# Designs tried in a protein design run: designed miniproteins, single chains, continued (2). Part 89

Each design is a single chain, and the fold is of that chain. pLDDT is the mean over its residues in the fold that is shown.

## One batch from the design tools (miniprotein)

Design m7098
Fold by ESMFold2-Fast:
Structure m7098 (fold): chain A 64 residues (1-64)
Amino acid sequence: GAMADRIIARAVAEAPAFRDSLPWATPEQKARFDAELPALVADAEAHKDDGNRVIGLVLRILGG
């Protein structure tokens, strides 16, 4: 629903800034996070009605 859409959109928008702020992450780890992002977003959008799955995927999108 509309709430899941807003949460996913915000996570995607904040993901680059969050990853750039991680002092422990190597450039290779950041590139891996970015490479996985489209698949995580697609999975979250495909399962918007599964709140637990959406939350888990949003946390992965944010790099946590």
Scores: mean pLDDT 70

Design m7099
Fold by ESMFold2-Fast:
Structure m7099 (fold): chain A 90 residues (1-90)
Amino acid sequence: DALPPGAVAAARALGLSDEEIEAVIKAEKENPGKLTPVIREVEVRVLRGLAAELERRRPSLTPEQAAIADRALAEIRARLAELGEAPPAA
């Protein structure tokens, strides 16, 4: 009945409006389970994109910024593993 917390955040990160997010929630309530794979795919896509961008920028970061990026990458990889996806390659 409740959407995964990361799914709504991922949808907002992709630029979906609150109205579009509400429509997705309504459709999931009317047909439980039909949208779960789509919402999961959106979360995976956003997390992979963020990981790729952090890895791309990492060589140009200060040591302090790189440490923050490394922690963020570890969290993203852990979440992708929880979703049953392979973490991004180094």
Scores: mean pLDDT 66

Design m7100
Fold by ESMFold2-Fast:
Structure m7100 (fold): chain A 87 residues (1-87)
Amino acid sequence: MTPEEAAERVRKAGDEALKEVSPKATPEQIEAFRKAMDDLVAALEAGDIPAAEKALRTAVNILKSVDQKAADRFAKEAVEALREYRR
């Protein structure tokens, strides 16, 4: 998987999670999640896997504070993207 493919897959998963949680989340939680997603995508595009894993944990923890099921779905897709990227 290329950095661009991993970033796109993670962006799509993040967008789907944001759509699901946005009616339930505070503006501060939405902004924190967007920042974590920006950090995650930037780390993936840079090939910085440790930074990507840290940003992923942050994004998942924010989603867990809003909706556990949305967090689980996002984590599953994002973790699989990171695994395929690391190969």
Scores: mean pLDDT 83

Design m7101
Fold by ESMFold2-Fast:
Structure m7101 (fold): chain A 79 residues (1-79)
Amino acid sequence: SSKTPTARQFFLSAAETFGLEVREDAGITREKAQEMADALSAGDYERARELLEEALNTKGPMEEEPIVGNTAAEFLAAL
């Protein structure tokens, strides 16, 4: 377990946590992953879910750059 997940790792784990399927062509940028992590940090799970659903319908590469903030790592560890 890394304390600073990559955008890809965070995206896949967040989708699993919210019970959402990740499409084979789904992509995520570091910026989008950071927006979701920031929403989770604010305790706004509905906002985070909406951002996640938008990302799930966006095709592209999955960025492997790290996202910042302890909240993302804590959220994934807590489930």
Scores: mean pLDDT 74

Design m7102
Fold by ESMFold2-Fast:
Structure m7102 (fold): chain A 78 residues (1-78)
Amino acid sequence: SQLLVDMSYLFQKVRDGEITKEEAYELAEKLAQNEKELKSLKIAVDAGEKVRKMRREGKSPDEIGRLATELFKKALDS
C-alpha cells in the first residue's frame, strides 16, 4: 500500500529529526488522495514526534516499539 509506505516515510523522517512536524504535514497534504489518508498520514507524523520525545526522555526501546506499533494501528484504523 502506498499509504503505508508514505506513513512509514513521514514517521521515520520526523522520528529521526530529518524534517519538522510542519514540513511533514505539508508533505502529508501533497501525498494524501483523500481526507481519510490525510488523517492517517498526520497520525503517523504525530507518532514520529512522540517517539522522538520518548527517545529524548530515555524511554526503553521496548516501550518505544510498543507505542509506535499502537500508534500505527490507530492510523490504519482511522
Scores: mean pLDDT 82

Design m7103
Fold by ESMFold2-Fast:
Order: sequence, then C-alpha cells, then structure tokens
Structure m7103 (fold): chain A 83 residues (1-83)
Amino acid sequence: SMQERIERILALLEEAGGELTPEEREAAELLARHLVEVLGLDEEEVRELLADPEVKLPELKAKMTEEQKAKHREFGEEVRARR
C-alpha cells in the first residue's frame, strides 16, 4: 500500500539522519509522505538520492512534471519555515 511505502521511506530517512530532534523527525515524516505521494518515488530511488544527492536530485527534477515541480517548491518553503 502507499502507507507501507511511506513508512519504509520514513525508516530510510531516519536511518540516514541518525539521532533526530522532534522537529527533524516531523520534517522526515513530511518528507517521506511528499516523496511517495507527490513525487512517486520507491525505496530504491530514495536510497539512491540519499547516497548521491548531487547527481540524483538534478535527475529527479528533470523527470518532474510542472505540477510536481510547483508542489516540490512549496514543500521546500514549508520545510525551511519549520527549520
């Protein structure tokens, strides 16, 4: 299910983040949902992004629809506001 994918991706983000603050954990939960529901990423794609974000993030952005790009920008602003 989509919820199971979100939970697995959240686990990957928590592992990559190490010891997270409550605010960082909330941000990780929001990011996991965004990656699955908006960007349609699976676990392998998220693992690749975490391993090499400088290469994989531009590739991901090139594949995004204009709607996905707009939602991704909005998400980035929300995460920055939460700091």
Scores: mean pLDDT 78

Design m7104
Fold by ESMFold2-Fast:
Structure m7104 (fold): chain A 70 residues (1-70)
Amino acid sequence: MTPEELRELGDRLYAELKGLSDIYKGAAENAQKAGDTERAEQLRNEAEKYKSLGDEFKKKIDELVEKLES
């Protein structure tokens, strides 16, 4: 796998994880509007987990690419 292919794979997975985070964030906003504060908090926590996972994965891919290029 080339460094460029690895970056493309990382970008694709990051986009998918960000999409999941956005879905959970939207669901949390809907729950909050319905007065379900506990569910809204749980959904916001899920959104943050997917965002964090995407950011961590992207960082690891970028570090791996850097090592392969060094």
Scores: mean pLDDT 82

Design m7105
Fold by ESMFold2-Fast:
Structure m7105 (fold): chain A 98 residues (1-98)
Amino acid sequence: VDEILDELGKLVQETLREVAKILKEEPNTEAARERIEKLWEELEKRILEILKKAGVSEEELKYAEEQLAKAREALLAGKLDEARDYLTLMVQYIFKED
């Protein structure tokens, strides 16, 4: 569990850091969105592969896809904190901690 959570946390933090960099350095909104979408597509693919290998249920995968979609919309709107919240909800739901 801890190894999977560490891998997911690292991927999320690295991706959000790159998104923040794009938002600061790219003055063109459309170019920034394109770069963010490419980063997000790769992140979503990697997260879903990790979850499938971890043996999560179809319901948990569907919930993850929904939270990832909400996080993507938040990132495209420049709302990094909201995107982080959706990713946190995904992890908490799937890996229910005491």
Scores: mean pLDDT 77

Design m7106
Fold by ESMFold2-Fast:
Structure m7106 (fold): chain A 116 residues (1-116)
Amino acid sequence: MQPAIEIGPRPAPAPAPKEFGFDVTDLAMQAAVKAAEIASEAARRAIEEGVPYDLAKQTVLDAARAAIQGARENNPVEALRRAMEAVYQGLKDHAPEAAERARTELEKLIAEVEKQ
């Protein structure tokens, strides 16, 4: 008789995805976090240039929402591009130097992500 009848359910030998250890969702979320950090720095500079706090805050929130929406599509490049557009559109009329700096930093980050 079999001594181990209790082994009825067979264990799965490889339950986790094992391709390269990279998670596209994790990369997209990391991109969204970095976009939010760049947007926050741009907003801080805009406030120093005399932009109202509420406008700067709204720009950061819009950029964060745009980045999260791109991340939901598992696309780190889209997360960064949507955040870049939100920051630039939010600040270009009030703090054009802060807007252009944020755009340049996000474009560099997009180029780095596209190399992966």
Scores: mean pLDDT 74

Design m7107
Fold by ESMFold2-Fast:
Structure m7107 (fold): chain A 55 residues (1-55)
Amino acid sequence: GKERAEQAAEQIREAIKRGDYQTAQDILDDALASPNLSEEEKEYVRKVYEQAVKE
């Protein structure tokens, strides 16, 4: 659900902030493979990853 998508997004931001790109990618991959997230929630997590990497 939305809470899980927001949690994944926050964990991705924290991983990238500390330079841990592998952990950020693993969290993204887990979120995209999750049956508990909608396509809209997966797209949100994907956009957060793209935005964080571009900073």
Scores: mean pLDDT 82

Design m7108
Fold by ESMFold2-Fast:
Structure m7108 (fold): chain A 95 residues (1-95)
Amino acid sequence: MEELKKFKEESEKKVEELEKKAKEYEILGDSYYSLSRMAESVAKIASHDPEAKKELLELAKKLREKGEEYRKKAEELRKEAEKLKEEAEKKIEEL
């Protein structure tokens, strides 16, 4: 009984840590997408400067790619948390 309680507490802590990290990466991803949109907007204003427009569009692309990477990391962490939760529940039922 005490071993089962310790296992539950450890599993819950690991799931909570993964969910917390996933939320942090989601916020970062959203921030990079917002920055990408701003860079695209500034590029439209800089239409009379082709070099500045090109640099801003390249920056927007890099920011969007980083945003996608962080969103993918958040999704992977959430999937890991769900698997850990399912595995913990199965072990508790088998005990």
Scores: mean pLDDT 83

Design m7109
Fold by ESMFold2-Fast:
Structure m7109 (fold): chain A 65 residues (1-65)
Amino acid sequence: SKMLEKAVEEIKKGKELMKKGQAVLGTGYVLRGIGLAVDEALRKVQKGASMEEANEIIKKAVEAG
């Protein structure tokens, strides 16, 4: 989904900022991206998705970032 694409983008951006020495700003982007992935997974659970599907959504977003 577009929200998961945004989550991955934010995590990647955060990691690159951390590599450039901007640890605080980079950590903020990573946490925001993880939050977007968690929010998307929880919304799908509320619509009837399994907890296993929710875990896979979060795992794939974190691993892709």
Scores: mean pLDDT 85

Design m7110
Fold by ESMFold2-Fast:
Structure m7110 (fold): chain A 89 residues (1-89)
Amino acid sequence: MNLEKVYEEAERLKKAGLDDEAELVRRLAELSEKLKPKYPDEAEALAEETYKWAQSLLDGNRVEARKHASEAVSHLLRAIGEEIDEELK
């Protein structure tokens, strides 16, 4: 996934008055970038689902937005879980 497109969608959400969602999209894109070196598949999936979530929010499709938000969180938690298992303190 092209992270620039994810940051663009965050800016579009902010222009639409969805400031909280815009901040979340931006932070998830940043997390995807940080996770990419160790967990590239989960990082790419996180970025892709975050992008789809942002688009669904802009489209007003709440059902699709909830699905993509859930999938983004799932990929993030899996990557963080593996990181915690490796580092453990």
Scores: mean pLDDT 80

Design m7111
Fold by ESMFold2-Fast:
Structure m7111 (fold): chain A 69 residues (1-69)
Amino acid sequence: TAVEKANLLLSLGPKVTPEEIIAAGKKLGVELTEEQANRVVQIMQEGVENKNLVNAAKELKTFLVGLFS
């Protein structure tokens, strides 16, 4: 499901690289662009830096579910 795929990408953690996101997406049957992968990493990093992990997680889940729907 889209939720399962989103949760798997989230499990990679906030130090993940765009290349790792693209590789993980490909294994899940989703072809992510470098720009989309960079957006995922950016949301994760901003959540850590701003100490607003709840908002960052919500935004990331919304973005990832949209990609897999």
Scores: mean pLDDT 72

Design m7112
Fold by ESMFold2-Fast:
Structure m7112 (fold): chain A 65 residues (1-65)
Amino acid sequence: SMEERLKRLEEEIRRVQEELAYLYTEKTGTELPEGLVPRPPELPLEELERRLEELVREARELKAE
């Protein structure tokens, strides 16, 4: 269902955000948003950013339908 697909996308988005947060705290010292736990990334920054953009786009398209 659309609801289950949205939940999976939101979970993937959160995981990618947690990996990006890990990289941002190492490079910039930026404070993490509340509720995000930094985790070591398996992918480089550029690939994580692209994946996040794709997941966010899919979530927006599902919500628009």
Scores: mean pLDDT 72

Design m7113
Fold by ESMFold2-Fast:
Formats: sequence, C-alpha cells, structure tokens
Structure m7113 (fold): chain A 71 residues (1-71)
Amino acid sequence: SPNEEALKRGEELTKEAEKRSPKYGEIMRRSLEAGKEAIKRHPKIGGSITGLLTISGATESDILEEKEKKK
C-alpha cells in the first residue's frame, strides 16, 4: 500500500533523526504519529507522496511547538 510505504519511510527518517539528535528524534516521532492519523482520515491523490507531505507538515508544526516547550 502506498500509505504503508510512506509510513515506513517516515519511520526510517525518524530513526535517523533519533541517532543524530535524540531531541529532534522525539519531535519527529510525535509528528509521525500525528501523520499516521492524518493519512488514515484524509483521502489523497498519489498515496505515498501525499503521506510524506502530511508527515513533513506535522513535523514542522511540532518542531515549532516543541522548541517553545523544551527551551
């Protein structure tokens, strides 16, 4: 499934972030979970690409919020 592959890719990106910076990895992990729910609830064109964009968008929002919380 395109969505499954998009989620797998997101997991890999999150794992890499966790290795480089545990702080950012945690943020990515949270964003990935939000992205999973968004992917399940939103109809999309192109599946995998849409999934990746959704995860990226969630990550950006979470990074902004977590910067404030963890400062």
Scores: mean pLDDT 60

Design m7114
Fold by ESMFold2-Fast:
Structure m7114 (fold): chain A 93 residues (1-93)
Amino acid sequence: MDRDAADLALVELAPQLYQLIKDGVKKIAIVIRAEELPKAGERALESLKSLGKQLGVDIRTVVGPKEVADEFKEKALKEGWAVLETEITRPPP
């Protein structure tokens, strides 16, 4: 899946991300629940982090199963980050 899962995650998160930036949030953690991330998704994560730097916001992303996502979420909340959550569901083949 070249772009679909990463593009969907970005589209779903974009308005929420924009609202947090508007509200003056400077640290945003994005938690994506997915079993695996395709190479296109890794590039999307890099682009998202780069966008954060341009907007003066520190953006961190994690993609992984519930266990990895939950650990990152708890750590981010303890460090004072705002957390955005989404899930990438692959359509059946």
Scores: mean pLDDT 70

Design m7115
Fold by ESMFold2-Fast:
Structure m7115 (fold): chain A 73 residues (1-73)
Amino acid sequence: GELAQRNAQSSARTSGSPEGGKLAQRGAYKATGGKPSSEEGARHAGTMAAGGALQKSPEQAQEMAYKGAELGS
C-alpha cells in the first residue's frame, strides 16, 4: 500500500487541501492494510482522492481513496 498512500496523498493535496491529502493517505492505507498495492490500484487511489478533494471535504477524499485502492486490488 505505500505507493497507493503516496499517490492518494499527493493527488488530494494538489487538487484540494493538505488535510484532504492526509485523510486520503489513511483511506488508501485502510484499503490495502499495508500490503503491496498494484500500480493500477495506486492510480485509482490517486485519481479518486483528487476527485474527493475537489468536493472540499477531507472525509470525501479519504473515502474516495479507499474505494480507488480497493478497485485496483
Scores: mean pLDDT 68

Design m7116
Fold by ESMFold2-Fast:
Structure m7116 (fold): chain A 71 residues (1-71)
Amino acid sequence: MEELKKEIAKIVLENYKKSLDYIAKEISKLTGLSVSTVKKILIDVEIFYYNLSNEEKAEVVAERIVEELEK
């Protein structure tokens, strides 16, 4: 799980200037979660954690995605 969190955070951080749809698609390919589920997580993090750095937001996204996989 730690390696997966690092990979997710890396995708978000390296692509933060790209569209949310692009980032959601890449994470969806990596994790098997639907694009819509990933996109909702990305939007929620941007809204609720807007004051965090891009690196901190990437870490929060990774945590939220792993929690979603652990249903």
Scores: mean pLDDT 82

Design m7117
Fold by ESMFold2-Fast:
Structure m7117 (fold): chain A 90 residues (1-90)
Amino acid sequence: SANEIRERFREILEKVYKKYEPKIDEIQEKLDNGEISLDEAKEKMLEIAEEMGEDMLKLAKTPEEKARAEEVKKELLKLIEDSYEKAKAA
């Protein structure tokens, strides 16, 4: 069912996020402390989003899970780009 696919994919996403959470936190801390620029933070976050997408695809077992992994990767990349543009405009 769609609910079973969503729950299985939620488990995949949680597992992948936990793997990358320390790196994401480090980038955010360095940005907040002025140790890196907005441009460098964006580039590092985009790299992590690409790697997270690849890890999600490797853990996906069904065509539906693989399609969802690609969709989530696209959403993550867009969120990072939109957040950077908003921060740069402020």
Scores: mean pLDDT 82

Design m7118
Fold by ESMFold2-Fast:
Structure m7118 (fold): chain A 85 residues (1-85)
Amino acid sequence: MEEELKKIIEEAEAVAQKEAEALRQQLLEEVRRIGLENLPVPDWLRQQLNYATGRAGVLQGIEDRAQQVYDEVFEKLLKEALEKA
């Protein structure tokens, strides 16, 4: 009962953490490529730079997006598990 719910939460957290980390690594690599090759700036990075100009602002934008993915994945998995219980 309570142990099953705890296990479901732990598994949802693990999946959400993994997907958030994958996005964080992807965005870090994309920012590096843009800086090195003068590639077109994607919309998400342009929006971030409009209110947080500088390297710290770029890193915060990556973290904010990784946290959003974590929250979305966790909520989706938790909702599905609770609907089945």
Scores: mean pLDDT 74

Design m7119
Fold by ESMFold2-Fast:
Structure m7119 (fold): chain A 85 residues (1-85)
Amino acid sequence: LERYQTYAPKLAEETKKKIEKMLNDPSISEEDKEKLKELLKRLEEAIKNFQKALASNDLEGIIRSAQEISEINLEVEELQKKLGL
């Protein structure tokens, strides 16, 4: 539990910074920026769900939202690799 509570917010913040950096890169196509904006939206929703689950002591919700944050991070990393970043 403590690991998810500490790791998930940190991963979310790091992932958000990666997305914002890529969105500010003029070499990235508009199509890839649209994908990044969708990933950012999904990340914001996952963070909101994580905070809601923490407030309600919803263990299942905490785990599910932490997993979603991890999945979004993997998608961002895959996109970085494809773009040569």
Scores: mean pLDDT 83

Design m7120
Fold by ESMFold2-Fast:
Structure m7120 (fold): chain A 72 residues (1-72)
Amino acid sequence: ERVERLYEAIREMVEKLLAQGVTREQILADLERMIAELEKGIEVAKKNNDQETLERHEALLEAYRRVVEELK
């Protein structure tokens, strides 16, 4: 449910950006930057044993990855 909700929100944002003339390549670059930041956050959360942050970042990472795969 959380991943699905996040996926829908990200996809809606991407569709709005595309409709306004932002390039697919620019959107992909921005999404991949977010993925890299989330991956770093997951490593930090694991070191700190912060389960809530780990679960939140993992859900966001999955949602962003789904959108990136659809844009390719």
Scores: mean pLDDT 83

Design m7121
Fold by ESMFold2-Fast:
Parts: C-alpha cells; structure tokens; sequence
Structure m7121 (fold): chain A 77 residues (1-77)
C-alpha cells in the first residue's frame, strides 16, 4: 500500500500565537508534530516532508480542557 494512516491522542503545548491561529507542539506516542490550529474551531492541520522524501498530512482536534489532541497522520508520498 502506498498510503498509510495512523491515529492517536497526544499531549499539546502552545508554542506561538499569530492572529486567529495558534501553533501547537503535539506529541503522539513520543513523536512530535507542529500544527497551526484555528482559534474558533480548535482544529488544525499540517504537512510534514522528511529528508527521505516522505510526505505526511497531519490533522488534529484540540481539547483545551485536557491539553490533548486527537491526531491523524497520513502518509501521502
């Protein structure tokens, strides 16, 4: 299979804020991701490209009451 998907719940830490967006560091089972999250929906997405040419789409829904996010990671290349 060319496309793989992984889901989980991880801790979030806000690292920056700009306008209507917040930048969160999200750790899913020890793996860190950076996500831009909309302040109104608490939903964010990002795209990661690694040095080996692997490209991944990351989406997250933030729960501000617990400081956690439900995260989905898809390999798109």
Amino acid sequence: EVIKEETGTGKVTQVAESGDKKLYAVTLNGRPFLLEVDKNSNTGKGTLEYEDGGKYEVTAKIDPSTGTAKVTVKKIK
Scores: mean pLDDT 70

Design m7122
Fold by ESMFold2-Fast:
Structure m7122 (fold): chain A 77 residues (1-77)
Amino acid sequence: MTPEDLEKLKKLVKENSAKLEDGELTMLILEKNAELAKTEEEKEANKRLLEAAEKAIKEGKLSEKQKELVEKAREKL
């Protein structure tokens, strides 16, 4: 996941915080941005954030552009 993709996900979560209910997971993925998921725990945290975002997509809470950003980030895990 690129730093730009993570910042876009952070903005997505912040703008949709009431819908993507997991502030701790967001903080974990952002803290580990520089380390880029070297451990299994970090990869799991990244996956959980993306799963929350995917759930929001299924519920129609994200825009088409935001959905593309989530899919791009998912491919880099």
Scores: mean pLDDT 54

Design m7123
Fold by ESMFold2-Fast:
Structure m7123 (fold): chain A 69 residues (1-69)
Amino acid sequence: SMPPPATLVLTEVTDPARGTSRWVGQLLHDGRTLATVTAPTAEEAIRQLEEQTGVQVKELRTRSVDVPP
């Protein structure tokens, strides 16, 4: 059967002390995290999540957050 719909949350985490950023991707279903990846780009995070889970992404929510060093 078709896997249930899931929500993709992409968060850009910026480290101002290092001048770098990364993307944290989470697949959520029914309020629980099914998988989490970290990648240099949003597109790579999505690709890794879909490769690992085979889940079709139903919704896309993007957040940006600064992380202290």
Scores: mean pLDDT 69

Design m7124
Fold by ESMFold2-Fast:
Structure m7124 (fold): chain A 95 residues (1-95)
Amino acid sequence: MDQAEKSLQLAEKAIEELRRREREIVEILRETARRNPSKRQRYLELAEQVRELTEDSIGRIRTNQGDLEELKRAAEEGFRLMEEQLEEARRLYEE
């Protein structure tokens, strides 16, 4: 398989996964905001930060599209950041 083609396929799959994780985290934060009106703005600001982190991670993946190893590192870092944000969102929801 062409390494460039393989990198493109991995990039698209990683971007799809990051957007799925973003949607899950943002949904949790929006529900947390709905249940806690006094802190609503704080949770909505956190949701915006998650969107910014997602776009930054996607940008890193796209920038490294031509290098399979760097693309994998960018994807792994993005997934780690999303996992940390998901854990925090769930913690806030359970408060």
Scores: mean pLDDT 84

Design m7125
Fold by ESMFold2-Fast:
Structure m7125 (fold): chain A 75 residues (1-75)
Amino acid sequence: MTMDEFLRELLQSLREQISRFGIDSKSNPRSGLTPEELRKLIQLTENRDWDGVLEFLESRNLLSPESVERLRRLA
């Protein structure tokens, strides 16, 4: 998987998650992200800010450190 492929897939998944956010988004623990954090991550992904995306995901523990290291090697 290339960096561009990862960012494209991530952006698609994030857009789908936003469209699924309803009135009860506050009670949905599965997203792991607040709506504000999700919007920020989408913005980073749309800007193709690879380093920003990885730093954000790492800071929120959405990816394991091992996965982050593997993805950094693709950049």
Scores: mean pLDDT 62

Design m7126
Fold by ESMFold2-Fast:
Structure m7126 (fold): chain A 57 residues (1-57)
Amino acid sequence: SALEELRIALAAQGITLPEEVLEAMAALREQGRLDVAALSAVPGIDAALAERIVRGV
């Protein structure tokens, strides 16, 4: 699943996020709306982490 793939990819980079955050990210990626602004709006993601994630996916 997209959520499971995302969780594994982030864990490989030393990033562990709550399940609700991972679900929000998976939904954004599925919609093709995964950008820094959208990620920064998700609780638990700061701007620096959002930028790193966008570059990695």
Scores: mean pLDDT 74

Design m7127
Fold by ESMFold2-Fast:
Parts: C-alpha cells; structure tokens; sequence
Structure m7127 (fold): chain A 108 residues (1-108)
C-alpha cells in the first residue's frame, strides 16, 4: 500500500518541484508513495483537506521559521497522531529536505 504524504506549501510551484523530487527519490528506493500537494498554506480548509486525505506523513515547507512553527503546531493540534516534518526552505537545500523526508518515511 502506498505511503500517503501531504505537502503543505504556500508556493504551488515550489511545492510541485518538491513533490516531483520526492516521488523520484522514493521510486529510486522502491517506496510506493501517494502525494497530495496543498498550496493554500495552513488554513481551516487545509486542516479539513488533511483530515480527508488521512496522510501517514505531513511535510510543511516555509522559508520563515516563525510561520513554519505556527503551521506545524496548528496541524499537530488538529491531527495529533500524524508524523510531521517541518522544512525551512531558507535554511535547508532541496536534497537535504528530501533526505529528511525519506528518513521520516523509514521511521513510519
């Protein structure tokens, strides 16, 4: 069964690039993934979309440490049992971020 991953990013183009790179990396490792990209940021509608998707892992992308922390805390409150990986896109390279997500998948 595929591992269900939700990617939350306020930038649709950046989130799409991340999703494509993650799919490629997962395929190289023989991991079957289903990825949902949410480009609206973390709103009440985003929380409802996450609940409906029922992800195994949520990846939150933001260049602001404060915005990233707030988004992660909002998701944790709404989905207390989901694993969350916060990625600071201003501090981490795309390759470093992908590696951290793959490590999180291995820990599921």
Amino acid sequence: MPIRIAIVDSSESDGREFAERLREAAKERGIDVEIKLISSGVTDETINELKEFNPDLVVVLDASPEALKASVEKIKKALPNVKIVGINTGEESLDEAIDRVLEAIDAL
Scores: mean pLDDT 82

Design m7128
Fold by ESMFold2-Fast:
Structure m7128 (fold): chain A 70 residues (1-70)
Amino acid sequence: MEEKEREELLRRLDELIKQAEDLASQGSAQARAVAETAKMVKELLKSGKLSLEAARRIIRAVEAQLRALE
């Protein structure tokens, strides 16, 4: 139930962090900022300080930012 949703969001955040770090390693300062944001969201979600709804909204925003950098 909620655990499955949280685990799915955490897996998605890990993929986004990897994508953003890959772009940052190529010299994108914007991608580095996106990676740091995604890492912060992951920690907040793990610590229970962030709701699943808020996490979904932020993940969507991070995905859009990464798409704009491609």
Scores: mean pLDDT 82

Design m7129
Fold by ESMFold2-Fast:
Structure m7129 (fold): chain A 86 residues (1-86)
Amino acid sequence: AEELLETGRRLAEAVRAGDVEAAEEEMEKLAELAKKYPEVATKLNRAASERLLAARPELERASEEEQRRLAAELLLEAIAEVEREL
């Protein structure tokens, strides 16, 4: 579970930085870890999706840089929520 959450944090940092290649690599690692930890992956995906949907109006009005920062913040918040539940 820890490895999945750590990969999620690295993905958030890559997104914030606008590093598309690093984000793609971390997403691939996250997908493989989701197969090993399906319950944790399901909780993380739900928490992240709920936050992203709630923030959609803000994201639609934001600049590309602001969208990356907001998406990263939302993912980190979702990770913190799931970590507290474990």
Scores: mean pLDDT 83

Design m7130
Fold by ESMFold2-Fast:
Structure m7130 (fold): chain A 59 residues (1-59)
Amino acid sequence: MVEKLREEARELRELSEELRKEGEKKGPEFYAAGGILEAGATASEMLAEREERRKREEE
């Protein structure tokens, strides 16, 4: 589970960066969408870190 969350977070970050670059060319709507994806990626990484740490500590 943790590894999958981290992989998904990285893919979301890549998409976020592409959308932000599209935003400069096509409009702020793409930039906003990229920001949302990056926030989602960060949240997923935080959850993965928390879950992995909890599992290692077993509490």
Scores: mean pLDDT 76

Design m7131
Fold by ESMFold2-Fast:
Formats: structure tokens, C-alpha cells, sequence
Structure m7131 (fold): chain A 78 residues (1-78)
């Protein structure tokens, strides 16, 4: 489950999608904390949560990129 997020982070870094990469880093820390607090989670529950964390990171990265573009801080490629 956690490896899915780490793989997504590395793919974002490879694409130089720094806003999404940053969001993946935050979500990995939150997910690791959540897993430690909830050790009784089944593999199916962990996978469902990992998918949700990935979706949240992608949305957050896209929103951050749009805000940066609107302020003229970064180009469309970032």
C-alpha cells in the first residue's frame, strides 16, 4: 500500500511535477502515521486508503499548480 504512494512520488519527480511530488510527500507522512495508529487495518482497507491518498495528492498538486500559474509565479510546464 505505502509502496504505491512512493512509486507515484518517484514518477512525479521523474516528470518534474514538483507540486504533485510535494503533495505525495505530505500524503506519505500522513499515511505512515495513520497506519501506525491503526495496525488492525486489513490489506484491502490499506489499499483503498492508499488510492484515496494518491487521489488527494494528485488533486492538491493540480490545484497548487493552477494557483501558481494564476499568480505568474511558474510556467505551465511546472
Amino acid sequence: ALDMLRKALEEARKRKDWTTAFMYMVQILDFEYYLKQNPDLTPAQQQALAQQYIADARQGGAEMRQRLLQTGFVDAEV
Scores: mean pLDDT 78

Design m7132
Fold by ESMFold2-Fast:
Structure m7132 (fold): chain A 100 residues (1-100)
Amino acid sequence: SHMEQLLLFAGFRLIARSGELTVLETSIRNTLPSLQSDPEIQKLLDQLREIVRRMRELYAQMRAETDPAAVERLYDELLRLDDEADRLVRKLQALMQQAK
């Protein structure tokens, strides 16, 4: 029961985080074409696309996984990718501010 509650909680966090990934994917697509012509901005957008792709793969693995310990390890990897995405988004925002 305690493990079932932990897995349910992790599931709700995954659903919420999947929504955040959709917002991020939309923001990447909606980046102005003129800004996408900047090689540094393009590189950051490509890195963000790769992180989103990896996070989507981890979500799929977690949905198929029945071992709670394996789910925990996959979730820890998702948290690391989330931190990396946050750093890249902040760098992208700083560059976009300089481009104005």
Scores: mean pLDDT 69

